# Designed miniproteins, single chains, continued (2): the designs that were tried, part 72

Each design is a single chain, and the fold is of that chain. pLDDT is the mean over its residues in the fold that is shown.

## One batch from the design tools (miniprotein)

Design m6484
Fold by ESMFold2-Fast:
Structure m6484 (fold): chain A 91 residues (1-91)
Amino acid sequence: VAEEFAKLVYDATLEALDLVLEHDPDEEKRADAEAAREKLEKHREEYLKKLIENAEKAGVTQKDLDELKEEIKKQMEEVKELLKKRQEEAK
């Protein structure tokens, strides 16, 4: 459960960064997202260990995992909506 929780958080973070890299009209925003993604990939083991440790300390349950899946879905929709707005504002 804790490992599944950590992987969901890590994967969702990468997915959000990938959306910015593919869809944000601002080159600086894309560069920042690329740097953040590279840092996450480079330090993958360290981030996963911290996420697992935090999940274990918090006593995450299957219910928390299910709630996280719903929250991630909602956050991904918000990121897509934000990117659409940025594209519309780009002149």
Scores: mean pLDDT 77

Design m6485
Fold by ESMFold2-Fast:
Structure m6485 (fold): chain A 87 residues (1-87)
Amino acid sequence: DEEERKKAVEIFKKEEESIREEAEAAAKAIEAGELSEEEVKEFEIKLLKKYIEALEKALSELDPKSKVYKELKEMKKKLEEEKKKLE
């Protein structure tokens, strides 16, 4: 379980850093009033897609019987539901 967690963190780290950088850039643009409502929605959908892809990549490499796999699968489901609300 702990080893599967470390493996998931390694897979996620690069993807999460990239996603976080985009989210922070978008947040700054929103604070500055640089983005329209439409552009904010597009950024949210884009970030959700990247997160879902990162989760799918991790799930493909993890043991399906691990607790980590179950947790990431639930996270992916929640993000897919949020994406559907925005689309």
Scores: mean pLDDT 76

Design m6486
Fold by ESMFold2-Fast:
Structure m6486 (fold): chain A 100 residues (1-100)
Amino acid sequence: RLSPAQRTLRTLGALAIYMIREADKLKLSPEEMEKMLASWEAMAEEVAATLPPEDAEILREWLARVREIWQDYIAGKISADEAVARLRALTAEALARLAA
């Protein structure tokens, strides 16, 4: 029922939320959080590169906005709960765009 792009985005979004929650529980340093983000982005971009161009564009726009949420969290501008809420809303929006 879900397209490959929708399955990918849902999985990446769930992993990003999991990583923020783990970073908060473990009280990771900003440097450790930046490494987690970089690894997640590298994996996400590899998968985006395998998708049709239209789907890849939607995923890359979503990735850029996920990066902004992560950067705000790392900088202490938002809480882990706020970051998770924003990620959920952003992922739902991107999933709707892929379904259209």
Scores: mean pLDDT 86

Design m6487
Fold by ESMFold2-Fast:
Structure m6487 (fold): chain A 76 residues (1-76)
Amino acid sequence: SMVEGTGTVRGTGYTKKDSGSLHLKFTGTTPDGQVFTSERTLPMSSKEDSFITLEGTATFVDGQVRLTSLSSKISF
């Protein structure tokens, strides 16, 4: 099916003090109502254990996904 338009996305992330890594997990919906999940590990330096929440939208155009209107909150 063709997937064009705007979908929603939510994510969480966690990093441990001095681990050098941020672990992210995303879930969301495509414009055609299907659920997707994705996990990523990114390099990050932190002096404290940190938890991150992400909320936003994703746009689907020409077979590409772009994150838009992304908000984040960090807690220790």
Scores: mean pLDDT 71

Design m6488
Fold by ESMFold2-Fast:
Structure m6488 (fold): chain A 91 residues (1-91)
Amino acid sequence: MVSAEAVDTSEDGVVARAEATTDGTNITVKVEFEGVDPSDLVVETSEPRVSPSGAIGVIAAAVDKKTGTVAVAVATLLPDGTLVVGVIVSK
């Protein structure tokens, strides 16, 4: 099992973290804001998309219901088993 983490901080100091984990076939993406209760988050995760090169991608978006802050995470599993994750916070 392979995992990768990413973090991004907004200009207002909001910290978003994304963790991607893979078993070599499936990708699980978790997105969190530091200090925000998970019950205040709306999280939407895409279905896995396989590219012609065999890379598997998943996108997850999280919205803080109280502030309207959005974080988008992208995880990509490459055919060689390399997992790459990124996250971006926007307002």
Scores: mean pLDDT 79

Design m6489
Fold by ESMFold2-Fast:
Structure m6489 (fold): chain A 70 residues (1-70)
Amino acid sequence: SNAERADSAVEGLFAAAASGNRKTAQRYADEAVALGADPALVQEMVDSALKGDYERAGEFARKAAEAAGA
């Protein structure tokens, strides 16, 4: 499903951000949006993860999954 694919993209985003790979993190964010994730929630998630605020990033990831009907 698109929700499962978006969840996989979010996992890739967190892994890339943890590795310091901003470009790869942005590509996974774009994939999640293309799969129907809320662009505003995804943007907040990316910004938080790149700042190292994984608690806040996880909160926005959860809200995005809930909005997608997960």
Scores: mean pLDDT 76

Design m6490
Fold by ESMFold2-Fast:
Structure m6490 (fold): chain A 87 residues (1-87)
Amino acid sequence: SPLEELLRRALELLQRLERGEVSVEEAIAAVKEFIAEMRRLGFPEHVIETLEEVLAEAEASEDEAEARRLLGTAFLGIAYELQEAVR
């Protein structure tokens, strides 16, 4: 399933981010790709808008720890929405 593969990738990226194995810039790029794919898959506008708001806050952050926290929140939100869509 494309949704199950996206969910797996989101969870793996979250774990890699938590381990410091992914830069903030790489995580931002990944979140942008997930948002674009979820938009193409027809996810509700309110879901996409919420993810875009968290991403924008992460991009605006001057503190790396805060950016990583926000990106972790974005990946968790992505995983939650994908998991609900699979059910």
Scores: mean pLDDT 88

Design m6491
Fold by ESMFold2-Fast:
Structure m6491 (fold): chain A 68 residues (1-68)
Amino acid sequence: LSEIEKEVLLLAGQGYSIEEIGEILGDKEKVEKAIKKLEEKGLVEVGEDGKILLSSEGILIVRELVKE
């Protein structure tokens, strides 16, 4: 994963929306591109209402990134 993809995945794992992550990281377009890449990798799904949902694999990667 790129650094931006890791940061976006961590924030999505905390329940932040695409808009909120864009505000936190200061670049909504980069966040949206990172979300699409994470979705292509099967790590997240964007729901019917635009809510970000982590797959089982995405949850495992988030746990690795949090360093437990």
Scores: mean pLDDT 80

Design m6492
Fold by ESMFold2-Fast:
Structure m6492 (fold): chain A 78 residues (1-78)
Amino acid sequence: SLNDLLKKIKEEMEKVYKEAVEEGLSDEEIMKRVVEAVRKYDENLAALIEGVMREGREEGLSLEEIMERVLKLLDSGL
């Protein structure tokens, strides 16, 4: 189902985010890796997430706050 797919994408994003943070990557590189992980499943969803990340950066949000916003979007089933 769509909900099962979104849950899988969320788990993969959280894993990629954690691994990139542990590697000491920049915020920009971490966000790029997360977007690319989503793109492997769905290009339109990846573009949507990239847009949310860009908006969060423009608002001056931390990487952690941006990731929380993205994960909440997936939890809503959208």
Scores: mean pLDDT 84

Design m6493
Fold by ESMFold2-Fast:
Parts: C-alpha cells; structure tokens; sequence
Structure m6493 (fold): chain A 77 residues (1-77)
C-alpha cells in the first residue's frame, strides 16, 4: 500500500540520519564509508519503492548487504 511505501521511506531516511550522526560524532573512516554506502543505497531504494519496482528494491538490498558485510569484514582484520 502507499502507506507502507511511505513508512519504508521514512525508515530509510531515519537510517541515513543515524549513519550520518555516527560519522559526524566518531569521525572514523569506517563510519564515513558506512554512511556513504547507506546514503547511496537509501536513495536508490526510495526511487525503486516509489516506482513500485520491488524486484529492483530486492537487488539493491542484496548488493548493499554484500558491500556492508565486506566493509565490516575487511575492517575487522
């Protein structure tokens, strides 16, 4: 429903704001990379959701999860 899409977009905006706040507060290269990744992914997801392209939204989520996991794994070494 349109209400569900609006709620999903609001949740994405909140996630971007939280990631930005962490990057600004901590200032680590990892926090900045996570913010950049989440910000880019959220913009693409919002566009896909507004177009009701749920297949594209799933592809963006899968790729973002893969990239986030790689960043966290690389920084844990």
Amino acid sequence: SDANIAAAIESLDADVAAARARAEAKGTPLDRRIYDLISQAAAQLKAALQQRDFAKAREILAETQKQLAALLEEQAK
Scores: mean pLDDT 80

Design m6494
Fold by ESMFold2-Fast:
Structure m6494 (fold): chain A 116 residues (1-116)
Amino acid sequence: SMEEEKKLIELAKSKDVSKRSIAALELTDINNPEAVRALGEAVVNSDLPTPVELGPLVMVYLLSKHEETREAALEELQKLPKHKIPAVLAIAEDYVKKYGDEEMRKRLEELKKALA
């Protein structure tokens, strides 16, 4: 419903990293590119340490079932300052090492290419 879509966007925009993490987990199952863009905007404006602020967006890119949601996450990751890229890749490599299958490894290689 439109109300459920709006609620997910509000969670993604939250200043609370825990709420953004909940939004990212929901985005692994729900197709909502607009919520991903909201999450990206919240991350860019965050003063939190890099692993905490970037984790939710990296999780959406690697784990979302929906191509459109993953593509939105990649676009938001590409908007990040260059000095944050090594941290993005380190987070993604850690996820792939702990939980990754061949499809997730393929997404990691696509991410490395897109952020080069």
Scores: mean pLDDT 83

Design m6495
Fold by ESMFold2-Fast:
Structure m6495 (fold): chain A 85 residues (1-85)
Amino acid sequence: KEELEKKARELLEKAVEAVERGDYAEAAKLLGESMALYYLSQGDEEKAEKAKKTGEELAKRAEEGDELAKETVELAVAVAKSSEK
């Protein structure tokens, strides 16, 4: 579904904006949802569920002030953005 890919891209752009404003918890949730929608567009429900769960877990850790979680979110958002060839 082209609509799922478009929504995934929109959420990824919002995740980039969240990182830029220092909202790593929101960035993690947006990235997880973006990846989940992307995998659903490919028919991969297992990867979609894992992506959403990973995003939620990273968001919780970032909210708790885990510096490594914040760095992980920033790197993951950058990697996802660079994969948009």
Scores: mean pLDDT 81

Design m6496
Fold by ESMFold2-Fast:
Structure m6496 (fold): chain A 67 residues (1-67)
Amino acid sequence: MITKIEEAIGRVASLVPDKVRPTAASATRDYLTGKMSLKEMAERLKKAGASKKQVEEIVKVVEEAKK
């Protein structure tokens, strides 16, 4: 449901710097709603300035949310 997606977005936002947060929220929402693949989400996050470790933690959060 939308509520679970918003919870996942909140968790993702806490894992990234403020400058990456809007892109991380958008990419997480698009992935969880089926608008983009996991690879596309990870690539968008890297382009926005997320580190490899931050991308890995975000992947864990969104995979848990998809269950």
Scores: mean pLDDT 80

Design m6497
Fold by ESMFold2-Fast:
Structure m6497 (fold): chain A 97 residues (1-97)
Amino acid sequence: SSSLIQGLQQSQNVIDLATNVQNQIITDGLSPLQVGQLMDQVVVQTFQVMLQSSSNLASITSDTVVSNILSAGQASGITDGAQSMAQSVLNGKNNYI
């Protein structure tokens, strides 16, 4: 969705991104535990990428976040919700324009 893309574009606020992801997963009917696990993994991974590429925040792309969301979803057993979010992120830039 466009709101998720806006959260990704505001890479300075990882917590807002995490909140948007959490709300979308809850809409898919996932348990709070599964949501928490996915959120923690996405936040940690995003932070690691930011630290490794601190000289260029533009390197934190939709593709990087999508990859991390899908990986976290698979590890947490939230594959359908993660796939839906990843698809929204990929398509959101075109819908935002």
Scores: mean pLDDT 50

Design m6498
Fold by ESMFold2-Fast:
Structure m6498 (fold): chain A 73 residues (1-73)
Amino acid sequence: DSLLERLIELVEKGRSLAEIARESGVSVGTVRRAIRLALEGKSFAEIAEETGISEATARRTLRLIDEAIKKAL
């Protein structure tokens, strides 16, 4: 959980979770879950299955998260 919160802080330095959620078409809670599952080493298919979104939406959400992290660094 502490690693998840630190990663969320890094993401938010580049772009807010609300903006990522709006652009990917998911809830902020789904963005947080996607970050957690990605930290656990889950694939896009596994993230989609566990969050109830499509693989395309999972890929889009994680791409936006990655772009936010790169902007923060």
Scores: mean pLDDT 83

Design m6499
Fold by ESMFold2-Fast:
Structure m6499 (fold): chain A 85 residues (1-85)
Amino acid sequence: MSDEVKQLMLDTADRMLEVARDDPALVQAVEQFRQLVEDDASLKEIQQQVDKIQELALNHPDKQLSQRVLTLIILMEDEVLRLLG
């Protein structure tokens, strides 16, 4: 993974933690995502963790929190695709 993609993913994790700080399950899932990125885990493992965060957000009772987390994931995925060419 390029350093630019890694930094983008870490920045996205920090923003998700700010949004989800009052939800322990989302915080734990985002911290696991951050750890996988820091450990240079496979893109498959990272994607599986993003999918878990997305599922938690989609099933969240706070629809504003859900929308903010999902927007951060979409923006991150779009920028990763742009950086990869």
Scores: mean pLDDT 86

Design m6500
Fold by ESMFold2-Fast:
Parts: sequence; structure tokens; C-alpha cells
Structure m6500 (fold): chain A 65 residues (1-65)
Amino acid sequence: SARIQALQRRREELEAEARRLDRRYHFLSSSSNPEDQRKASILGFRLIAVRVEIDVLDREIERLQ
């Protein structure tokens, strides 16, 4: 259905965002610089939020299938 397709596209967008956040998180977390470590922590929380959003979308898609 069109609704399922829209949710799947949103999920793909969030997965791409999660991959970008994950790469930046790993880059910053490998730094010995305290400022980079602080930024990594912020990105870590953002990554968790994006993963929660994906989980919500997965449950919605499953409910509609």
C-alpha cells in the first residue's frame, strides 16, 4: 500500500541518518581530545533517538502488514 511504501521510505532515510551519525560518533570517540569526546556523547544520544524512531516505524509497518 502507499502508506507502507511511505513508511519504508522514511525508515530508509532514518537508516541513512543512523549510518552517518554512527560513522561520526566512532571518529570523534577515537579522539583523545575532551571536546571530541563530549561531541561523541551528544551524537551517541542522537543515534539512540534515531534507532528508537526506526523501531517505532518497524512496529507500524508490521501492524499494517
Scores: mean pLDDT 88

Design m6501
Fold by ESMFold2-Fast:
Structure m6501 (fold): chain A 81 residues (1-81)
Amino acid sequence: SMADLRAEAERLLSLGMGYLIEAQELIKNNAPKEEILKVLEKGLELFRRALELAEQLGDQAMVAEARRLIRTAEQLKEQVE
């Protein structure tokens, strides 16, 4: 159902946000670049899946939020690379 797809998209965004927070904490603690990039890639995978579901739902607010989170994670990845 659309409600199930929305719940899944919200779950994916929440999990991805957890990885984004973890990556920011690793950066603050000067963790190895490879560890930071691995965590960011996990978050990016989840945000991209959430974006796909948000687009299927036609939920423009959720699409915008997923794109914002993808951009944030990609910017952090570029700063670390």
Scores: mean pLDDT 91

Design m6502
Fold by ESMFold2-Fast:
Structure m6502 (fold): chain A 77 residues (1-77)
Amino acid sequence: MTNEELANNFNNAVTDEEKLAAFEALLAKNASADLLVELFNKLTGPSVASKKENLLAKIKAKFPDNKAVQEKIAQFA
């Protein structure tokens, strides 16, 4: 499945579990930092709140020098 197909699955998902599955797949496929940050901002709902910090840490680990990722992490400081 392409990154575009996974992003479409994320945007069309109606449950938090489906959105999380598509997002984790994009992380595993080394999707761009910009796409991951965009989709991370669309992760809403109580069932994803406890996982957002872990997901953000994974994005940071993949893109340690990316300014957009660093700015996103600063929101939790």
Scores: mean pLDDT 72

Design m6503
Fold by ESMFold2-Fast:
Structure m6503 (fold): chain A 100 residues (1-100)
Amino acid sequence: ELEEKLREELEKLYEELVKKMKELGVPEEVIKKLKEEVEKAKTVVELHLQISKLYLELLNLEAEKTKDLEKVQEEFKKYLEENKELDELIRKLAEEMRKE
């Protein structure tokens, strides 16, 4: 249940990131390669790591395209806050799995 819920939240985040990449004009071929890397994730922890890397790449692309440092800093702050909650949930899942 907890693992399934975390996977659903991570998949939702992934869909939002893909939508944002398309809005920023990231080439379809690049998006396809990133999707393939995410699909290779065998665990929720690996999926979280791949999505985190994807968000960092998106943030770098947005910074380069807009040259708006303030916007990039605000988005990075939001990412760290959201990522902190996901990291805590994944740590809890790992702890529960060790107890079983």
Scores: mean pLDDT 66

Design m6504
Fold by ESMFold2-Fast:
Structure m6504 (fold): chain A 94 residues (1-94)
Amino acid sequence: SIDDILEELEKAVKEAVKNKASDEEIEKILNEFAERVSKLSPEEAEELIRRANKALEKLVKELGSDNEILNRVVKLTLAKLGGVLLRLKREAEA
């Protein structure tokens, strides 16, 4: 479910920020989400990323835009999910 993936992603991001996760720890978490997103249709993946982007924007507003760890986690999350979406779209066109 897109809703389940989104809820788990939001929890994972909050925990990564709280625990001051390293880039290696963030990448490991994001690879698990990338695997789950890779099983979606391109349309479902695009909707998930759209909703994730809005949820992360809200989190930045709540925790502060000067939070370096949050900004790093958000950037890595959106880059990873965006890469999966691009691959899914390319595979669907092939």
Scores: mean pLDDT 83

Design m6505
Fold by ESMFold2-Fast:
Structure m6505 (fold): chain A 69 residues (1-69)
Amino acid sequence: SELAKALAEALGEEVDPSMTDEEIARRVQALLERATGAPVEVRIEDEMIDGKPVKVLVVTRAPPLRPAP
């Protein structure tokens, strides 16, 4: 995945270029929760940029409850 490679470049050892988009979202979420000490939600959305579909990473704060998987 192109997104996997971009995130592996940015995050280093925490992201493998062969990971699926869901695995990448999980890894980024874990890194952010570790850094902030608070639960976060990470999602991947498709967006059209310059006539081409591009994967966009969306990060939001999760509520202080147990999130549903």
Scores: mean pLDDT 65

Design m6506
Fold by ESMFold2-Fast:
Structure m6506 (fold): chain A 102 residues (1-102)
Amino acid sequence: NWEEILKDLLRFRVEGLLKAGRISDEEAEEILKLLEEGDIKGAITKLLVAEGLEEKVAEEIADLLVNSSPEVQGKILQLVFNGLVNGIPQEELLEEVKKIAK
């Protein structure tokens, strides 16, 4: 069940960021609530904004992800989270996501 795996991966990321002090308790609670409600696009958008992306870029990445196949969704998440760790500029990150979403 890919949707449950995706939700577990996102929950694990949120918990890791919270433990590292990289997001607030309030931001974590909002994202986890969206995941529980099944709003995966909203959860990813909020998560990326909490990690420092502009809302428009976060929303475009989230939209591309939720409209991709399960295998491509996993690749997008890996690319985005690795890119955030390595400080890749958000516009370059979005262009990389666009390339793998097609």
Scores: mean pLDDT 85

Design m6507
Fold by ESMFold2-Fast:
Structure m6507 (fold): chain A 117 residues (1-117)
Amino acid sequence: SALEEARRNLEEARRLLEEAAERGLLPPEAYELFKRALEALEKALESGADRRLIEEAAALAAQGLGVARNSAGLTHVAEGLLEAEGADPETALKLVAEGMLEALRALLEAPAEPVRE
């Protein structure tokens, strides 16, 4: 189900967030924002996909990635949000969780990129 896939993506995203922090790939402010984003998605999962919590999580993740100056991560979160806009709440939760997971994978593969060329 979309909720079970979202749960798996959140568990993996939490693991990758801790790995990124341990490797020194995130400023402390970016880590705290992304951690709060994952906590908001976990609450959304427990509430049966509360759309406000999903939107709050995406906004927090985007802020954290902006602080980290990670343009690739921002693109993944933005794409997840755009696809989520027309989706049912459970699918929206899955898509935003996937965007966050891909953002963290991009961060681990390539350290934070400068915002300008």
Scores: mean pLDDT 78

Design m6508
Fold by ESMFold2-Fast:
Structure m6508 (fold): chain A 76 residues (1-76)
Amino acid sequence: WEVEVVKRPSTDPALQAAMEAAAEAFNAGASIEEVLERVREVLRELGASEEETERILAQVRKALELAEKLKAKAEA
């Protein structure tokens, strides 16, 4: 057991993993709701706290808007 974790919001590994999972799920054709559920599972596997999960979900929402734009361009 080691209690020396870097709590820097600049490069939060949980946020990065959540964003990548969200982009992958959305790109695969998942709905926004399904993407959010997947992100929640990834965060759960990482052992994120409830507060961290809420923050990451807010960030993921922003990423989803960008993902939708990218998906539209790919279809166009």
Scores: mean pLDDT 69

Design m6509
Fold by ESMFold2-Fast:
Structure m6509 (fold): chain A 68 residues (1-68)
Amino acid sequence: MEKVMREAEGLFLGMKVAIEVIDEIGINEEEALERAREEARRRGLDEEAAERGALAMISFAKRVEARK
């Protein structure tokens, strides 16, 4: 269960960071991924999971904006 919990924590962090980036500067995939990696590294969480979480939120935001 430890691995699953670490991955879940990373994914959740990545999603939160991506939402924060989108709110501050709009859709910026590079910034969202970099900030997610830095926060995950700082907290000793799964950097890959954080990137996946950030990408999921960025992809969702891109789909919403593309429909305008």
Scores: mean pLDDT 81

Design m6510
Fold by ESMFold2-Fast:
Structure m6510 (fold): chain A 55 residues (1-55)
Amino acid sequence: MKKLTPEQKEINKLFYKVLEYFKKLADGESITQEERDEIEKLMKKINEYIKKRKA
């Protein structure tokens, strides 16, 4: 049985939040600069977890 690690659970949470913003863009809605900055912040956090796994 596959169990998510706490790290994978956190990544999934962050990734889902990013997907919410991208769905909004795909639906033809605009995003604000503040929302764009939030996406970059979330992506940076995801990259930190990926980097940790590669080390």
Scores: mean pLDDT 74

Design m6511
Fold by ESMFold2-Fast:
Structure m6511 (fold): chain A 81 residues (1-81)
Amino acid sequence: SEEMEIMKLLFRMFALQTELYLAFEKKNPLISKEQVEKAIKELEEILKELESRRSLLTPNELKSVEKAKETLEKAKKWLES
C-alpha cells in the first residue's frame, strides 16, 4: 500500500539522519567522507521519493521531511569544509 511505502521511506530517512548526525558530531572519527557521501546520496533519493508523494503526507510527516532537508544541507556543507 502507499501508506506502507511512505512508512518505509520515512524509517529509512530517520536512519540516514541518525548516521549523518553521528558523523556531523564527529563522535566517531572513523566515519569517512565516502560513508557520508553515500548517506547523502541515499537521503537525497529518499527525499525525492517523498516529495513525489507530497500530497499523501501528513503535516507532521512534512515537518519531518523539512528537518531531513536541513540535515542534508548541513551534511553537504560538512563535506565541502
Scores: mean pLDDT 83

Design m6512
Fold by ESMFold2-Fast:
Structure m6512 (fold): chain A 70 residues (1-70)
Amino acid sequence: SSDISQALEEVQTYLLTSVKAESLSKEEFNAILTSLKREALADQLWSLCADSSGTVSKEKLKQVCAQFKP
């Protein structure tokens, strides 16, 4: 749980500071997790953050991060 919360925050920070796109494909999302050394959580985090469009948006990540931080 804490590892998921921390990984979500790291991905959100990366998107806000290093990515100009508003949303990520699964391939781009997995590449970011690999660069953050969080690839073991990739499928779990994708299941939490991806919507029915098959993408992860900066807005969705912010909402999920808030939901997992008590």
Scores: mean pLDDT 77

Design m6513
Fold by ESMFold2-Fast:
Structure m6513 (fold): chain A 79 residues (1-79)
Amino acid sequence: SSAAIQQAINSVVAVALESGALIESLTYDSATGTFSVTFRVPVARKDEAIAALTAAGFTVTSERQVGDDVIITATKQVP
């Protein structure tokens, strides 16, 4: 639903503000109900960002270190 998508977006924004993360991408696949987010965070804030994403109901699917930053991709099922 549109309300569930808005709640997922609000959760992602709250996580980014809490962890100091840059939101690189947000995608929603209506065929699968999958909401995907990609964050960029300093390595020192990686564990904080992952904990906040997990608390918001996201599953971390990949982590990749790029210099002093980590790129984190996470997904959530949204109706």
Scores: mean pLDDT 83

Design m6514
Fold by ESMFold2-Fast:
Structure m6514 (fold): chain A 83 residues (1-83)
Amino acid sequence: MDKEELELESEIGLLRMQLSVLKSQLSKLPEETAEKVKKLLEEVERLLEEAERSEDLEERRELIRRAREKLKEAMKLEDEAKK
């Protein structure tokens, strides 16, 4: 396997783990925030699935970048609502 491909697979795995953690915390959020976070997490899951299916390294990088951005938005919303 190309070293670049291995690094991208590792990043997808990490993002999937973070996604799972955030999904487990949805029940602890206010309903309005939970709905917003859920939509972002659904987008992240879709982007990661597309990245896993793509054989184009540049497309995979772009999909992973977008997934990371959406996941970061979800984390910020959870941090703002944690109290």
Scores: mean pLDDT 81

Design m6515
Fold by ESMFold2-Fast:
Structure m6515 (fold): chain A 121 residues (1-121)
Amino acid sequence: MAELEARLAELEAILKDPSASLEEKQQALGELLALLSQAIDQGNVELALRIAEVLLEAIVLLAKEDPLMSQGVLNRLGEYSEKLDEESVKKLIEFLEKVLPKLPPEIKELAEQLIERLKKL
């Protein structure tokens, strides 16, 4: 558990570093998606929500350079939302709504569709 939180902090630092290459940021996103899967499988909802927030902040920065990766993040969050309790789904919606105005139009439309789907759960 402590190791996953330490790794999350390292990956967030890479994603927020303006000196980090696009390749390094893409690798960090891939590792965050793996950590999200692990947190969900362990039932660590609090960690999963923190990882989801970092992933959403990351796609705000990367969506123009890598729209396919950004779409992949939204798809994975949608899949994992079915394993979350109602309160956690509500927090995920709040994170999505917070980043929504910062997303490019293509990714914004996908995020809006995810929010609508989550609200119907």
Scores: mean pLDDT 82

Design m6516
Fold by ESMFold2-Fast:
Structure m6516 (fold): chain A 59 residues (1-59)
Amino acid sequence: SKLEEAIQRLKELASKLPKENRDLVLKGIDEALKKYKTEEEKLAMLDAAIHSLEQALNS
């Protein structure tokens, strides 16, 4: 599913970060999945996180 793909992409990007930053990203994923009830809301949050992290890693 798109949700599973977004989670995997975020984890892949997080694996390229220092340990402390990686742990924060993984914690953020868990919190987003608990906070939002619909798949659309979860996807929007995860996609925003992916874009932010990709920009940070590309800088």
Scores: mean pLDDT 78

Design m6517
Fold by ESMFold2-Fast:
Structure m6517 (fold): chain A 61 residues (1-61)
Amino acid sequence: SATDERIAALEAEIDALFGRIQALVAEMQTASPEEQARLTAEIERLGDRLVALVDELNALK
């Protein structure tokens, strides 16, 4: 069904975002202070996106 396809797509995007956030957190450990500020902003942006996707997924289940 379209709902099942949307759930699968949301789960795949959520998994991809977790992986991206994890990679950025790893980059933070060796980054300069200026790059740490930029990486923090990117992590916060991806975190907001993750919350929105989880909320959409929960509404479909």
Scores: mean pLDDT 87

Design m6518
Fold by ESMFold2-Fast:
Structure m6518 (fold): chain A 65 residues (1-65)
Amino acid sequence: ERLAVQLLQRELGLSEEEARRLVELAQDPSATVEDIAAAIKEAKPELTDEEARRAAEGVKELARA
């Protein structure tokens, strides 16, 4: 969890609170990569859809570990 929060802050420039919210969402087994990508775009609307999706995939992997 801590590592996932730190990686989100570094890769996406998210605040600690935003990164924690995304990790919590990714820990929900019913949350899809698309749900996480949408949450990332809400926090950082300047990201492209491709950037948000790549980040969502990484967050989902880290939350599972």
Scores: mean pLDDT 75

